# Designed miniproteins, single chains, continued (5): the designs that were tried, part 105

Each design is a single chain, and the fold is of that chain. pLDDT is the mean over its residues in the fold that is shown.

## One batch from the design tools (miniprotein)

Design m19640
Fold by ESMFold2-Fast:
Structure m19640 (fold): chain A 64 residues (1-64)
Amino acid sequence: ARAEALKAQLRALQAQFWAQATPALAEQIRALVAELVAVVGPAETRAVLRELGWDDADFDAILA
């Protein structure tokens, strides 16, 4: 339930970010990615990010 809610939020924020990129949206995306990693682990989080069009290098940069 919580993992699915986080994935839904991440997809929604990514759509907003592609429409109009802002630093605030980037920070919210980073925070949700970190929380999703804590809930489902890095492999599942990477799969979600790839589905959204991000590669593994982008994923590693966001979590750094």
Scores: mean pLDDT 74

Design m19641
Fold by ESMFold2-Fast:
Structure m19641 (fold): chain A 70 residues (1-70)
Amino acid sequence: SPKEQQVQQDIQDLQRRYDEIKPYMSDEESQQIQSLINQAQEYLSQGDYDKAQELIDQAFDLLDQVKKKR
């Protein structure tokens, strides 16, 4: 479905941004973001696209906060 494809793309974009910013993260920040990515993938596999998107949005917000602290 289009919504499934969008969530899959957003997770890929999120993983790419995570990899780019990871050198500037604490271990705690890295673990929190990776946990959110893993949970989003689980909700995607269950067909719960709304919860997957919520977790993706939270992970992007945390990545933006890490970038701004530099």
Scores: mean pLDDT 86

Design m19642
Fold by ESMFold2-Fast:
Structure m19642 (fold): chain A 62 residues (1-62)
Amino acid sequence: SIKQQRRDLVLEGSSLTMQILLLYLQSRTASPAERAQLQAQIDQLQAQLDAIDAQYQALLAQ
């Protein structure tokens, strides 16, 4: 059902958001080179989160 798909997307989005937060916290004590690598990982996770948000919005529009 749409309601169940919406809930699953929210849970997946929450998991990705927590992973991004943890990487940001790691970057605060990292070297500049390590921060660049962590930012690349954050950017990849953010792209996944944006895709999930787009799917969620599509479900809401229906």
Scores: mean pLDDT 86

Design m19643
Fold by ESMFold2-Fast:
Structure m19643 (fold): chain A 58 residues (1-58)
Amino acid sequence: SMAEEAARRAAEGLRAGDAGAAAEGVSQLIKQGYDAEEAARAVVEAGGPEAAARRLVG
């Protein structure tokens, strides 16, 4: 799903130290109807792209 891809991209950006890419991924999640705090928390706490996608979208 688009939400899973956005979550993976945000987590990849965070892991790579690319704050801009991480922020863009979270922005895409917000555009898809996710709460900004929930999306950011899932990305930060997951520790990886697949874990972030699984945590946020199930």
Scores: mean pLDDT 74

Design m19644
Fold by ESMFold2-Fast:
Structure m19644 (fold): chain A 74 residues (1-74)
Amino acid sequence: MDKKKEEIRKQLENAKTADEVRELLEASPETKKITEEVINEILNDISSEASYHLGALLIEMGVKLALERREKEK
């Protein structure tokens, strides 16, 4: 089990903005894979405050990323 996974989980729990989550997903392929695994673990515990908070940040990140990419292409 990767100890880096614990650090990523801590960063996700302390994330205040969607941009902080985006940075983890855009860092490297290895970091992205671990980040996605941690996100799935947090979201699977839907009864936790952290799962709702992270879920909201992921939705915000997805919307912002889609809008920014669309505007930049036009």
Scores: mean pLDDT 73

Design m19645
Fold by ESMFold2-Fast:
Structure m19645 (fold): chain A 67 residues (1-67)
Amino acid sequence: MSIEELKERLVDLLIEQGLAKSREEIYERLRKGDFSIIHFGPMAEALGITREELARVVVAMAEEARA
């Protein structure tokens, strides 16, 4: 699965779990360095990836939000 596909699945998962209301809220939180909504262990397991892979996805999203 590509990093772009993983970003999309993470956004969908966060909204599905009620941790964020929209893509805009997720990117705004990550832009500010607020990673509190990212539950690395459970979310990595739910997405079928490692915690290290999830960290790469989150960093890429945060960098996009700051650009």
Scores: mean pLDDT 85

Design m19646
Fold by ESMFold2-Fast:
Structure m19646 (fold): chain A 68 residues (1-68)
Amino acid sequence: GSELRKRELGLGAGLAAKKLAEEQGLKVLDVKVEVLSEDRAVATVTTEEGTLRYEFTREELLEWFRKN
């Protein structure tokens, strides 16, 4: 159902955002995810250097996981 799809999207967005920040050489302290719909999420990553914000669609996350 809708809730499960939103949870899956949120988990994927959090994992992708953390990995993207770590690949930039940043130490990740916290990750917060806001699921806006069944196909859109925002991840806010707190690092030692500051805060980063990543927006993902479901299609973008599927493509990212396909490549990584």
Scores: mean pLDDT 85

Design m19647
Fold by ESMFold2-Fast:
Structure m19647 (fold): chain A 86 residues (1-86)
Amino acid sequence: MIERLEEVLIKEAREYAEKEGLSPEEVQELIDQARKVAEAVKQALSQKLTESGIGGLRDALEDAKRLGADEAQIEALEEVIKKAEE
């Protein structure tokens, strides 16, 4: 499940780069950023959820914002936090 998130983010980064006609170096930077965001989310959800619950998810949201996650990714994390509070 979390592995699918990483694959989706990498695919979206590649499709965005292809659509924008970015250089191979810029494509690689976007892929690396997508992997870092996916890894941070995966680690926060798997580790911090077990240890910190909702606090861990909020930390993950702050980390995602700091790493330059897009608005849609930030919104998705906020929705997960709301659903987890239920």
Scores: mean pLDDT 65

Design m19648
Fold by ESMFold2-Fast:
Formats: sequence, C-alpha cells, structure tokens
Structure m19648 (fold): chain A 111 residues (1-111)
Amino acid sequence: DEEIEILKEIIRKMNEAGILYKEAKETGDIAVAERAMDIIEEIVELLKKLVPEKQYEQLKASIESIRKEVAASTDVAQRVKLLAEAVEMVGSMIQQILMAENIPFVYIRVD
C-alpha cells in the first residue's frame, strides 16, 4: 500500500525532527534548528500526496512563514517556540490522517 509506505516515511522523519528539536533546545544552535526545518519541509512535501491541495497549500505557507522567523531569530527561546509550533502543526495533520484512515498504530511503530 503506497499510502502506508508514505506514512511510515513521514513517521520516521517526525522522529528525526523531534530529535533535532531537542538538540536545538539544548544547544541553542541555529544550524540544528535549520536542519529540523529542512526535515519538517520534507514531511510537508510527503503530506501533499495524502491531503487535499488546499490543506497542503495552507500547511506549506504556514511552515514557510515559520522558517523565515526561525532564520531571522536571535533569541533561542523564540526559536524553540517557533520550532515547537511547526512540529505541532505537522503532527496535528498526521494525527488527522491516521484517524481518518483507521490505520493501526502497530503499523507505524519503528523499533
């Protein structure tokens, strides 16, 4: 199932983004935050295949706006807050897809 394979890749990238979020919070390094945003943008492009075009365009515009604010940020706390907003926004979309598709959580766990 192509949709299940896309969802597995999305979950893998969400785990990677979460690790980078934690590192950005602990180190204050803007380069780590930029890497987290790169992964979040990759997730958005994968979501394009799973959601209606209007939802994709809205999500893409929101994430692009957050990325510009991250790039312009001089305060670590502001940067961490922006990164958390991006992760929550993408996570909310993924949760809606999983609920709508009735996908068993056992299929998306990677040990």
Scores: mean pLDDT 83

Design m19649
Fold by ESMFold2-Fast:
Structure m19649 (fold): chain A 74 residues (1-74)
Amino acid sequence: ELTVSAPQQVGDAVTVVARVKAPPGEVTITFTDASSGQTVTQTQYVEKEGWVLGAGSFPAAQFTAPATATAEVK
């Protein structure tokens, strides 16, 4: 299961937070700005099954309103 927050702008950055329940191993969360196609990846090692948090930040100047960001686990 993957849950993604709405994009939040603070100053010159737009941040999206994702929460995923993952088994043990390496978890890569990919964030995509749907308006620009820009991606940001976060890779984390999970020792036990549980919730993993990731955050992706994009420059606000490249994040046009209305804009969306999504996340996926690969």
Scores: mean pLDDT 71

Design m19650
Fold by ESMFold2-Fast:
Formats: sequence, C-alpha cells, structure tokens
Structure m19650 (fold): chain A 75 residues (1-75)
Amino acid sequence: MEERRQKIRELAEKTRKELKDLAEKNGYPDLGEMAERAVRTVENYALEQGLSVEQAEAMLKAVKEHFETLIKEKK
C-alpha cells in the first residue's frame, strides 16, 4: 500500500515540476500554478480512491497533455 502511494506521489511531483518549468519557460507562470493545482487534485483523488499506479499515471498524463496544449495555444 505505502509503496503504491509513494510511487503515485513521486509521479505527481515529477509532473508538477515539469509543467511548472514548461509554463515558466514560456512566460505563463499562472498556467504553471493552475497545473500544480490540477496535478494535486489528481494525486489526492488517486490516493483517496485507491487507484493503481498505472491509473494514476494515465490521469497525470492527461493533465500534462492538457496544460502542454494550453501553453502552446497561447503562443
């Protein structure tokens, strides 16, 4: 149980850092903050619902793709 929770937290932290760095590099720190909140929401949901690491990873990937698209479209 704890190993699964730790892996989900690590994936969420990695995704959050990647999106924040991407948003800041492109001049949209507000999107970085929004992405951090979205990742935190997914992390909490996955942990509360007892989702697998694979399910949590899929949700985090969807959030990452969404914010990457938003950052690109604003250019």
Scores: mean pLDDT 81

Design m19651
Fold by ESMFold2-Fast:
Structure m19651 (fold): chain A 80 residues (1-80)
Amino acid sequence: SLKEIGEKVAERLEELLRKAGASDQVIETVRDAVLKIAEKAKSPEEFAKMVSELSRAVLDAVRQGNEEEAIKKAKEIAEK
């Protein structure tokens, strides 16, 4: 199910974010966003596209030291 895939993707992204120096607030927001995307996505292809966009935007923001932008982007992408 997409929910099971979403849980695994969230765990992998959490590990990447921790290595990039993300705070627990960013990690929690991103985990919630991935799970929301898994619930809303109509296909595995849509899920993959949305999670790819989310992962890139959040990791880029964290690497730039902009956690506020990371949180904002995660919420915006999850609401699409």
Scores: mean pLDDT 85

Design m19652
Fold by ESMFold2-Fast:
Structure m19652 (fold): chain A 85 residues (1-85)
Amino acid sequence: MSAERLEELIRAARRMREALRARDEEALAEALRRAGELEGVPAEVIEEEVPGDVKELLENREEAIAALEGNVELLEEALKKKKEE
């Protein structure tokens, strides 16, 4: 994974976290679509899964925020290692 792709994934994860904190369904859906694109998920799968993912993440908001914070930390550590090379 490139440093640029890691930085974009970190940005997408941070946008999801902010959208969850704000309870902004539109912002959350946009961040999920962006993350799926960055991970190479087919557009058809993204379109079908995003509405359900938005609902599930908002229903489990505190757990989802904690998971995203952990994911951001892991991605930031991966980015540090990539930049040290």
Scores: mean pLDDT 78

Design m19653
Fold by ESMFold2-Fast:
Structure m19653 (fold): chain A 77 residues (1-77)
Amino acid sequence: MKLQEVEALRKKLDELYKEVIELAKDNPETRETIESLYKDAKEEADKAVENKDYDRAIRILRFAISALESILEKLKS
């Protein structure tokens, strides 16, 4: 069920956000970027779910997860 995939991706995004924001604690510009990406992804995914557009919600969440994973990789280097 696509709704289950959306909820799994939301959980992954929340967990990833917590990890990335903690690693960026000494970089306010990076923190602002992370917070903006997370907030926008959650708001847009919620709107997509409200409209029963689960494919759009999945795409939004996957994009945000990929973006945060890229930031995480840079912070670890």
Scores: mean pLDDT 85

Design m19654
Fold by ESMFold2-Fast:
Structure m19654 (fold): chain A 61 residues (1-61)
Amino acid sequence: SHMNEIAKRFKELMEKLETEKDEEIRKKLIEELAELISEITGSDFEEEYDKLLALEELKRK
C-alpha cells in the first residue's frame, strides 16, 4: 500500500539522519523528510522544513 511505502521511506530517511554527521548531507535529508511530510499532511513545505530545522537545533549540544 502507499502507506507502507511512505512508512518505509520515512524510516530510511530517519535512520540516515541519525547516523549522518555532515551538515550539508543532513540538510538534504531534512529537505527530503519535509517533502515527504508535506505530501502526506498537505502542509506547506517551508513550514515543515522550518520545523525539522528547529528539531535539528535542539539536537545540537
Scores: mean pLDDT 78

Design m19655
Fold by ESMFold2-Fast:
Structure m19655 (fold): chain A 62 residues (1-62)
Amino acid sequence: GSENIVKAKKILKQLSEDLKKELLELFEISEDQLIDGLSLLIKEGKTEEEILQEIKNMVKNL
């Protein structure tokens, strides 16, 4: 739904430019596909803070 997409875009704005670039390159996805993926995590019941923490941990542990 549109509400989850809005929340996904808000999460994306909280990511640093470098972190966003690393995610797009790691998964070989577009920014739109990243937004769709984040919206699915929100739909599954994850909070914005949980998603941001998981992203940071995943990238830093590479």
Scores: mean pLDDT 77

Design m19656
Fold by ESMFold2-Fast:
Structure m19656 (fold): chain A 70 residues (1-70)
Amino acid sequence: MDTTTVELTVPVEHADEAEALVREAAAATPGVTGVSVRVSGDRATVTLTVEQSALPAVAAAVREIQARLA
């Protein structure tokens, strides 16, 4: 089964909230295999590694989180 990545970029002030919301979504969605956070300057990028079967659910969750925090 192939995996892909989904990324969410937020201001660094929202990094902890974005990570918490992403981890909540990951716990609710089978097929998420990894979550990582990378800070660069004033931005934080949260990267999810997901199985392709989980993509629609993860994409919907990431869209909601990004709309709230970006």
Scores: mean pLDDT 80

Design m19657
Fold by ESMFold2-Fast:
Structure m19657 (fold): chain A 85 residues (1-85)
Amino acid sequence: MSPEEEALREEILAILREAFPDADPAQLEAVARAIAEAAGSGDEELRERLLATLEEEANSPDATEKQKEAMRRILELVRRYIEAS
């Protein structure tokens, strides 16, 4: 994992921990790493799938407003990372 990818992972993890305080920390770390690795992969199809998934989660009717806001923040971080790469 590159230093830039690791920084993205840490920012995503912080957002997830705020939105899902009762979740297993190891699961949140795994999710944050998976998102950062997908964003950093250089695979256009994987990146498109990641962005679509995050957008769906940000608009999920089953999610709380706090969870939707967290997903919107993560989506914006991932978009900025991809544009900078």
Scores: mean pLDDT 82

Design m19658
Fold by ESMFold2-Fast:
Structure m19658 (fold): chain A 66 residues (1-66)
Amino acid sequence: SDDRFALDMTRWELEELRKEYPELSDEQVEEVLAAVRRAIAAGASLTEVLRLGGQRMREVRERIEE
């Protein structure tokens, strides 16, 4: 399903991000996944869910780089 695909894709991207930024916390990972789950529950399209996931990962990455 699109929902499963979006969550699996987001988890894979977060695991790749964690390889580059090992300081990425479990709370930050859950923050991104929770945002994706909320978008899915709100009926967002696959494209919108993936866009939101990417945006949240960028925001987390920027906070780590500070």
Scores: mean pLDDT 83

Design m19659
Fold by ESMFold2-Fast:
Structure m19659 (fold): chain A 76 residues (1-76)
Amino acid sequence: MSKAAALASAGGILYSAGEYDLAAELYKKALSHIPEDELLLRGQVLRQLSKVLKAAGKDKEAEEYEKKAKELEKKA
């Protein structure tokens, strides 16, 4: 399993547990382990991060990551 996949899985578990800030940090860390050319995987993690940030009340940051995810989906 890739480091990114393991971190994203841990982020999902924390999100389910209501640990939104910690979940967001793990998704950000997962993103740092994804190669820049993996546009679909990066977009998927950015979308998950956006959802977690919105749940944490960080709406502006969530919108930024959602926009980044949509831009990567256009290029993939």
Scores: mean pLDDT 81

Design m19660
Fold by ESMFold2-Fast:
Structure m19660 (fold): chain A 65 residues (1-65)
Amino acid sequence: GPEAAALAREGARAAAEGDAERAAKLSQMTYDKGSGGLKAGSLAAARAAAEGDAERAFQLLNIGG
């Protein structure tokens, strides 16, 4: 759900800041929220955000729901 997408976005920010522990925890939380396709979309958005591509991250989050 939207919570999984928000956690993935926060994980991407942590990864971009170099905080591997926080990124790992947030990734685990998105997994625990379990959503199949939304989880995949959230991970893709997290990667886009980590690369600094906010526009793509926004698009992927909206597709994932």
Scores: mean pLDDT 60

Design m19661
Fold by ESMFold2-Fast:
Structure m19661 (fold): chain A 67 residues (1-67)
Amino acid sequence: SMVDELKERIRKLAEELKTAPPEKSVELGKKYIDASREYARAQGRLTPADEKAYEAILKSLEEEKKK
């Protein structure tokens, strides 16, 4: 199922983040957050507050990338 595929992707991205060099960590972090957001959406658990929190995290990661 899509939910199982997203869960596996999240797990794999989390493992990659533990060993990623700094220059890869922002890209992997964005993928991790995006997958987590899609997982929450697929579960019907994504509230407006959660959506805002995900947007804030992604914005923070984008700012780190520009640094």
Scores: mean pLDDT 78

Design m19662
Fold by ESMFold2-Fast:
Formats: C-alpha cells, sequence, structure tokens
Structure m19662 (fold): chain A 76 residues (1-76)
C-alpha cells in the first residue's frame, strides 16, 4: 500500500535524525494513527523491516508536531 510506504519513509527519516526528541514507542505511535487494525499491523511490520529490527518498545524519538504531520499522511 503506497500510503503505508509513505508513512514508513517519513517515520524512518525522522527517527534516524541525529537530534531525536520525544519518547513515543513504535507501538504507541502506530496505535495513535487513524488507521484500521489491519493497516496498523501492516505499518508495524513495515517499520520493523525498514528499521532493521525495531520492536514494539523501540523509541522513535518523534515530536508531537512530527506525529501530527504523519497522522495527516495516514488520513489521506
Amino acid sequence: DERIEKIVEETVKLATRPNKKGTMTLEEFVNSLPLSPEEKKKLKEALMKASGGATDKTVLGLTEEEVKRIVELAKK
């Protein structure tokens, strides 16, 4: 799904920055998005694959503003 791929790209880009902010885990982030349960599972799997072994407890380091930007991508 192209929308899920865009969310993955933006999340990885932000999470790999040298100046990380925030404490939101992968699980908390995925659950905060306005996605169906099936889309949330697919996004979680894609993020774990793209990050090379992140888990539910991996801290992404995203700010509230960055999460809001990704939420807008998820809403379409």
Scores: mean pLDDT 74

Design m19663
Fold by ESMFold2-Fast:
Structure m19663 (fold): chain A 103 residues (1-103)
Amino acid sequence: SKKSKVTLKVTVTGGGPDDTISASLSINGKLVAEAFGVGAPSVTVEGEADVKSGDKVTVMVLNAGSSAADVTSTVYVDGKEVLSSVTRGLPPGAVARSEALVP
């Protein structure tokens, strides 16, 4: 099958300027894209995967900061949004997990 472009965008609010985030994107349990220890309040990761309707998209975001933060995660497949989630008050050292099925 033709590979699809997959993009994960993560934004974090309520963290400090020295706080870092880590994010991973998996499709059907296979890692597609990841970023670790990003000091910006946002991260964008891109990858390519063979994506089919009914495939499971999983996003994990680690708050590696010192403060609780609000996390917004959005996944696009070939420019179409397939997942959007908000986790409020994610504690330091905690992971937000979001899942969706590709339409």
Scores: mean pLDDT 80

Design m19664
Fold by ESMFold2-Fast:
Structure m19664 (fold): chain A 115 residues (1-115)
Amino acid sequence: MKTIAQEEVINFTKRINRALGQASPRANEITEEAIERINKLTDDEEILELMRETFVEIATAALDEVPEEERKEAIERLIKMAEQEKAHFERLGNKIMSEIYEEVIDMLKEKLAEL
């Protein structure tokens, strides 16, 4: 449970960095803080809520570090990555992870519409 949550947060940051072609120092910092916080939690609902908040925060921080002129293309790459991961977790029957990625997709689509 905690280990899976920590691994998925790490994997998400790696996927974000890969999709953007750059490492985000702030996203990496948020990831390290989230791993430490997850390790202190005992309630599955609290771990899940922290994961949802952390995924959105990581994606937002990474995008804020992308130059404004590249931001539309960056958001489109992240949406594509998140849609692929959502589909993957849906195939595995992992509703929790598919719902987390849906929240990321929704946030990214809102940001894209505001450009």
Scores: mean pLDDT 86

Design m19665
Fold by ESMFold2-Fast:
Structure m19665 (fold): chain A 87 residues (1-87)
Amino acid sequence: DESLKRSLEALKKVKEKAVKENVELSGGSLRSIGGNYAAAEDEFGEKAAEEVIDTGIKAAKAATGSVVHKGNVGASAASKKYLELLK
């Protein structure tokens, strides 16, 4: 169950970054950003993965509107950053 441990660790890192940046995220947004982090870590290593979550959290922090909307903006930004790393 190494995949479950990896997913849990990714979720923990995203949550820790959100708390540090004072950003409130829904569970769905945390999982989405965590998934992009785990994928980036597996393919490009820890520094690239940290940049993916940093991009997502920063986008959520800068967004206006509901917690759900801010989380969706953050998740979208993290996903876009991961896709840009694939190029």
Scores: mean pLDDT 78

Design m19666
Fold by ESMFold2-Fast:
Structure m19666 (fold): chain A 96 residues (1-96)
Amino acid sequence: SMEKLEKAKKVVEKYLESVLFNKKPLESVVDYIIEMAEITEDEELLKKAKEAKENGATPEELAELLKRLQEIRDELFSLAYEAGFDVKELIEKLLK
């Protein structure tokens, strides 16, 4: 699935950019979830994340959204790794 591989690459890049290197503030975690849901095309996660942004969310509700995102991310990271995507090269590029 070429389309799924492209999504996997975008997810890895967004994670490194926003979470690992940028240390995105907790206040922006909902925006991070929205962006990741758009990349993965997870309509249910996107809807719930947008509702959380508009109406607010409890820490428990945010944890559930992050858990769902983590499961999708782990699956896509595995796909990127199996396809030979060079995460180290991407890390070096982002640090420049």
Scores: mean pLDDT 71

Design m19667
Fold by ESMFold2-Fast:
Structure m19667 (fold): chain A 90 residues (1-90)
Amino acid sequence: SEKLKKIQERIKRLSDLQVKANEIRKLTPEEQEKALREDPELGELLAVRDYIRGDWERAQRYFEAARGIKLETKEELLKAVQEALDRLLG
């Protein structure tokens, strides 16, 4: 199935990004924010996972670090999650 092949490729991409995300989680909070700013794709991956898990405050902080922006509303955070999912899963 062509659909199954696309799913497998997406899983592989997410797995590769997740290995990097696990390395970032071993760093101090200050080092994490610097690393997320230097690697926005990784920062958005971590933010999306934290959002899904209900850690919305950490998700917001990670998106802010990765994008160099401020998110002032829950609607802006949801939009950031949707945009990141489109890039990671698209």
Scores: mean pLDDT 77

Design m19668
Fold by ESMFold2-Fast:
Structure m19668 (fold): chain A 84 residues (1-84)
Amino acid sequence: SEIEKIRESVEIIEKMLEKLRKKGVSDYEAIKILAEVAELKLAGKYDEAFELLEKVFGMSKEEFEKLTEETLEMILEIAKALEE
């Protein structure tokens, strides 16, 4: 279902934020990195988005494919609010 896909996508984002937090990366910097990934994926630059996620977070292709448009748009809105 659509709700299950969004739930899995959110769980993946939470795991990425936890990994960065454990490495001493601030929530602000983590959101900026995720916003860059979101912009790349939403622009159809899938290879660039995946390369950034794999390099920074160690994310698999299977996890990358589970990131929904809704979850990515939410990350962009949060990043925009932090810059205003």
Scores: mean pLDDT 78

Design m19669
Fold by ESMFold2-Fast:
Structure m19669 (fold): chain A 84 residues (1-84)
Amino acid sequence: KEEVKELLEKAIEAAKAGNVDEALEYLEKAAKAAEPIDPEVAKYLRDVIEQTREAKAAFPDQPELVGRGLARGAEAALKMVEKS
């Protein structure tokens, strides 16, 4: 649980700094770490990753908007982990 929380916090930090690619790497690590502990959180994180990649491809000139969406998704996942 602590590892997943740390990875999610790093993803949020990177996304808010405008580094969407780094944030996606942290989300992928968080999803893998969450898989044996909380499969619902892992599934939610994979959905956030897919949506973020699609948004990045559709809106390549709006990295701040894409990063903001990713940060919100990671924050929601962090709350799910805290309740578990």
Scores: mean pLDDT 79

Design m19670
Fold by ESMFold2-Fast:
Structure m19670 (fold): chain A 65 residues (1-65)
Amino acid sequence: SMDEYRRAARRALVELSLSLEDVENLDEETRKRLLAWLRRHWPELVADEAGWERVLAAMREEARR
């Protein structure tokens, strides 16, 4: 559900200390850290590329708030 993507996004932003700029301009190191964190806590959301893109979209929206 979109609620799970938003919850994962909010928690990732806080625990990994990511800003909107960080999410919009993900470098390879930050991308690896984020993906590893998501695979540990919400593996089902990032099982495919579509899920990964939905998490990134939710992170951009949450970071703008």
Scores: mean pLDDT 85

Design m19671
Fold by ESMFold2-Fast:
Structure m19671 (fold): chain A 68 residues (1-68)
Amino acid sequence: SSMEEQLESMLAWMRLRALQLSRTHSLEEVLAEIDRAVATYKAEYPEFAERIDAEKARIVAEVRALHA
C-alpha cells in the first residue's frame, strides 16, 4: 500500500540520516535524533508501531557499532 511505501521510505531516510550524523555527532546525539523521529512516526503510523520499533532496533545497533 502507499502508506507502507511511504513509511519504508521514511525509515530508509532515517537510517541514512543517522549514519551521516554519526560522522560528526556523538552517539548520545544520534540516538536522541532517532528517538525523536521514531516518536513522530509512531504517532503518524500507530498501526506500524512494531515495524517502526524493529527498524529502530536495527539502526540503533548499526549506529552503536560505528561508535564502538
Scores: mean pLDDT 88

Design m19672
Fold by ESMFold2-Fast:
Structure m19672 (fold): chain A 55 residues (1-55)
Amino acid sequence: RKLTELEMLGGIWTVLRPKGFSLEDLERIAGRKYTEAELNEAAARLEEILKQYPS
């Protein structure tokens, strides 16, 4: 299925967080504020979606 913008941002946050990026950095990229809880939930949802695609 098509990914939502939030699911894609959740995935990006999973990559950026361990590199030392802040939620404010993500806000600048996305153009709006997200909570860490929203991004973590979206990242988990993205991970489940990717498990459905064997490539």
Scores: mean pLDDT 74

Design m19673
Fold by ESMFold2-Fast:
Structure m19673 (fold): chain A 56 residues (1-56)
Amino acid sequence: MDDVLEQIRKLQQQGNDLFQQAMQAARQGDRAKLQQYVQQFQQITEQMNRLLREQM
């Protein structure tokens, strides 16, 4: 259980970091980087949801 919670926390930290970088890219008007970071954020969210579902 603790291992799964640690994995989820790491994914949350990675997601938050990517979200912040996506916000910076949006402020700079860099649509290509924004799109890339958003896609990576969505992948992390999907992995997190999968881990949560497998524990239920």
Scores: mean pLDDT 78

Design m19674
Fold by ESMFold2-Fast:
Structure m19674 (fold): chain A 87 residues (1-87)
Amino acid sequence: SAFDEALALLDEAIARLEDPAVRAALESLKRMAEEMHAAGTPEAVVIHAVAQLLRDYLADNPDLPPATRALLEELIARLEELYARAQ
């Protein structure tokens, strides 16, 4: 499912991150996504919410290392593609 793909993308990003704080933030987003899905929220809505919160995280953390920023921007782009397919 699109939701399972989104979780796999989050897990891939978490595995590539070296910063414990950024990793913890993504793990929190993954838990939120799982809770929303378990509550019956449509997959597209969950995926879009995760992508939006990641964009907000980047805006709130302008001093993130370039490699970390690029990884999160890649994740957002892949989630947005998945959202477009899930609509």
Scores: mean pLDDT 88

Design m19675
Fold by ESMFold2-Fast:
Structure m19675 (fold): chain A 99 residues (1-99)
Amino acid sequence: MEEKEKNGEIFMKAILYKMLLEEETKKKSFEEVLEELREERKKLLEELGGEEAKEKLQKEILETAKKAEEEMKSSEEFKKKFEEKLEELYKEEEELEAL
């Protein structure tokens, strides 16, 4: 896998982790979490400038993905839910390829 594809996988894991946490509080869908990340990126771009904002956002995404991995190691139930949701997202991408 290329570096860009690895970064995409980490990003997907971070979004999914946030979505699962928000689902426990019954507050946010995948679309709402994605929109929050877009707004956060926009604010960082305005405050820090393009490259610094991207670097900070990337670090936050990596930290979130690491927290997801730690949670999956500590909870078999969480791991199962995470894997099921990730499979669902990948199936959606496969359907887009059929277009």
Scores: mean pLDDT 64

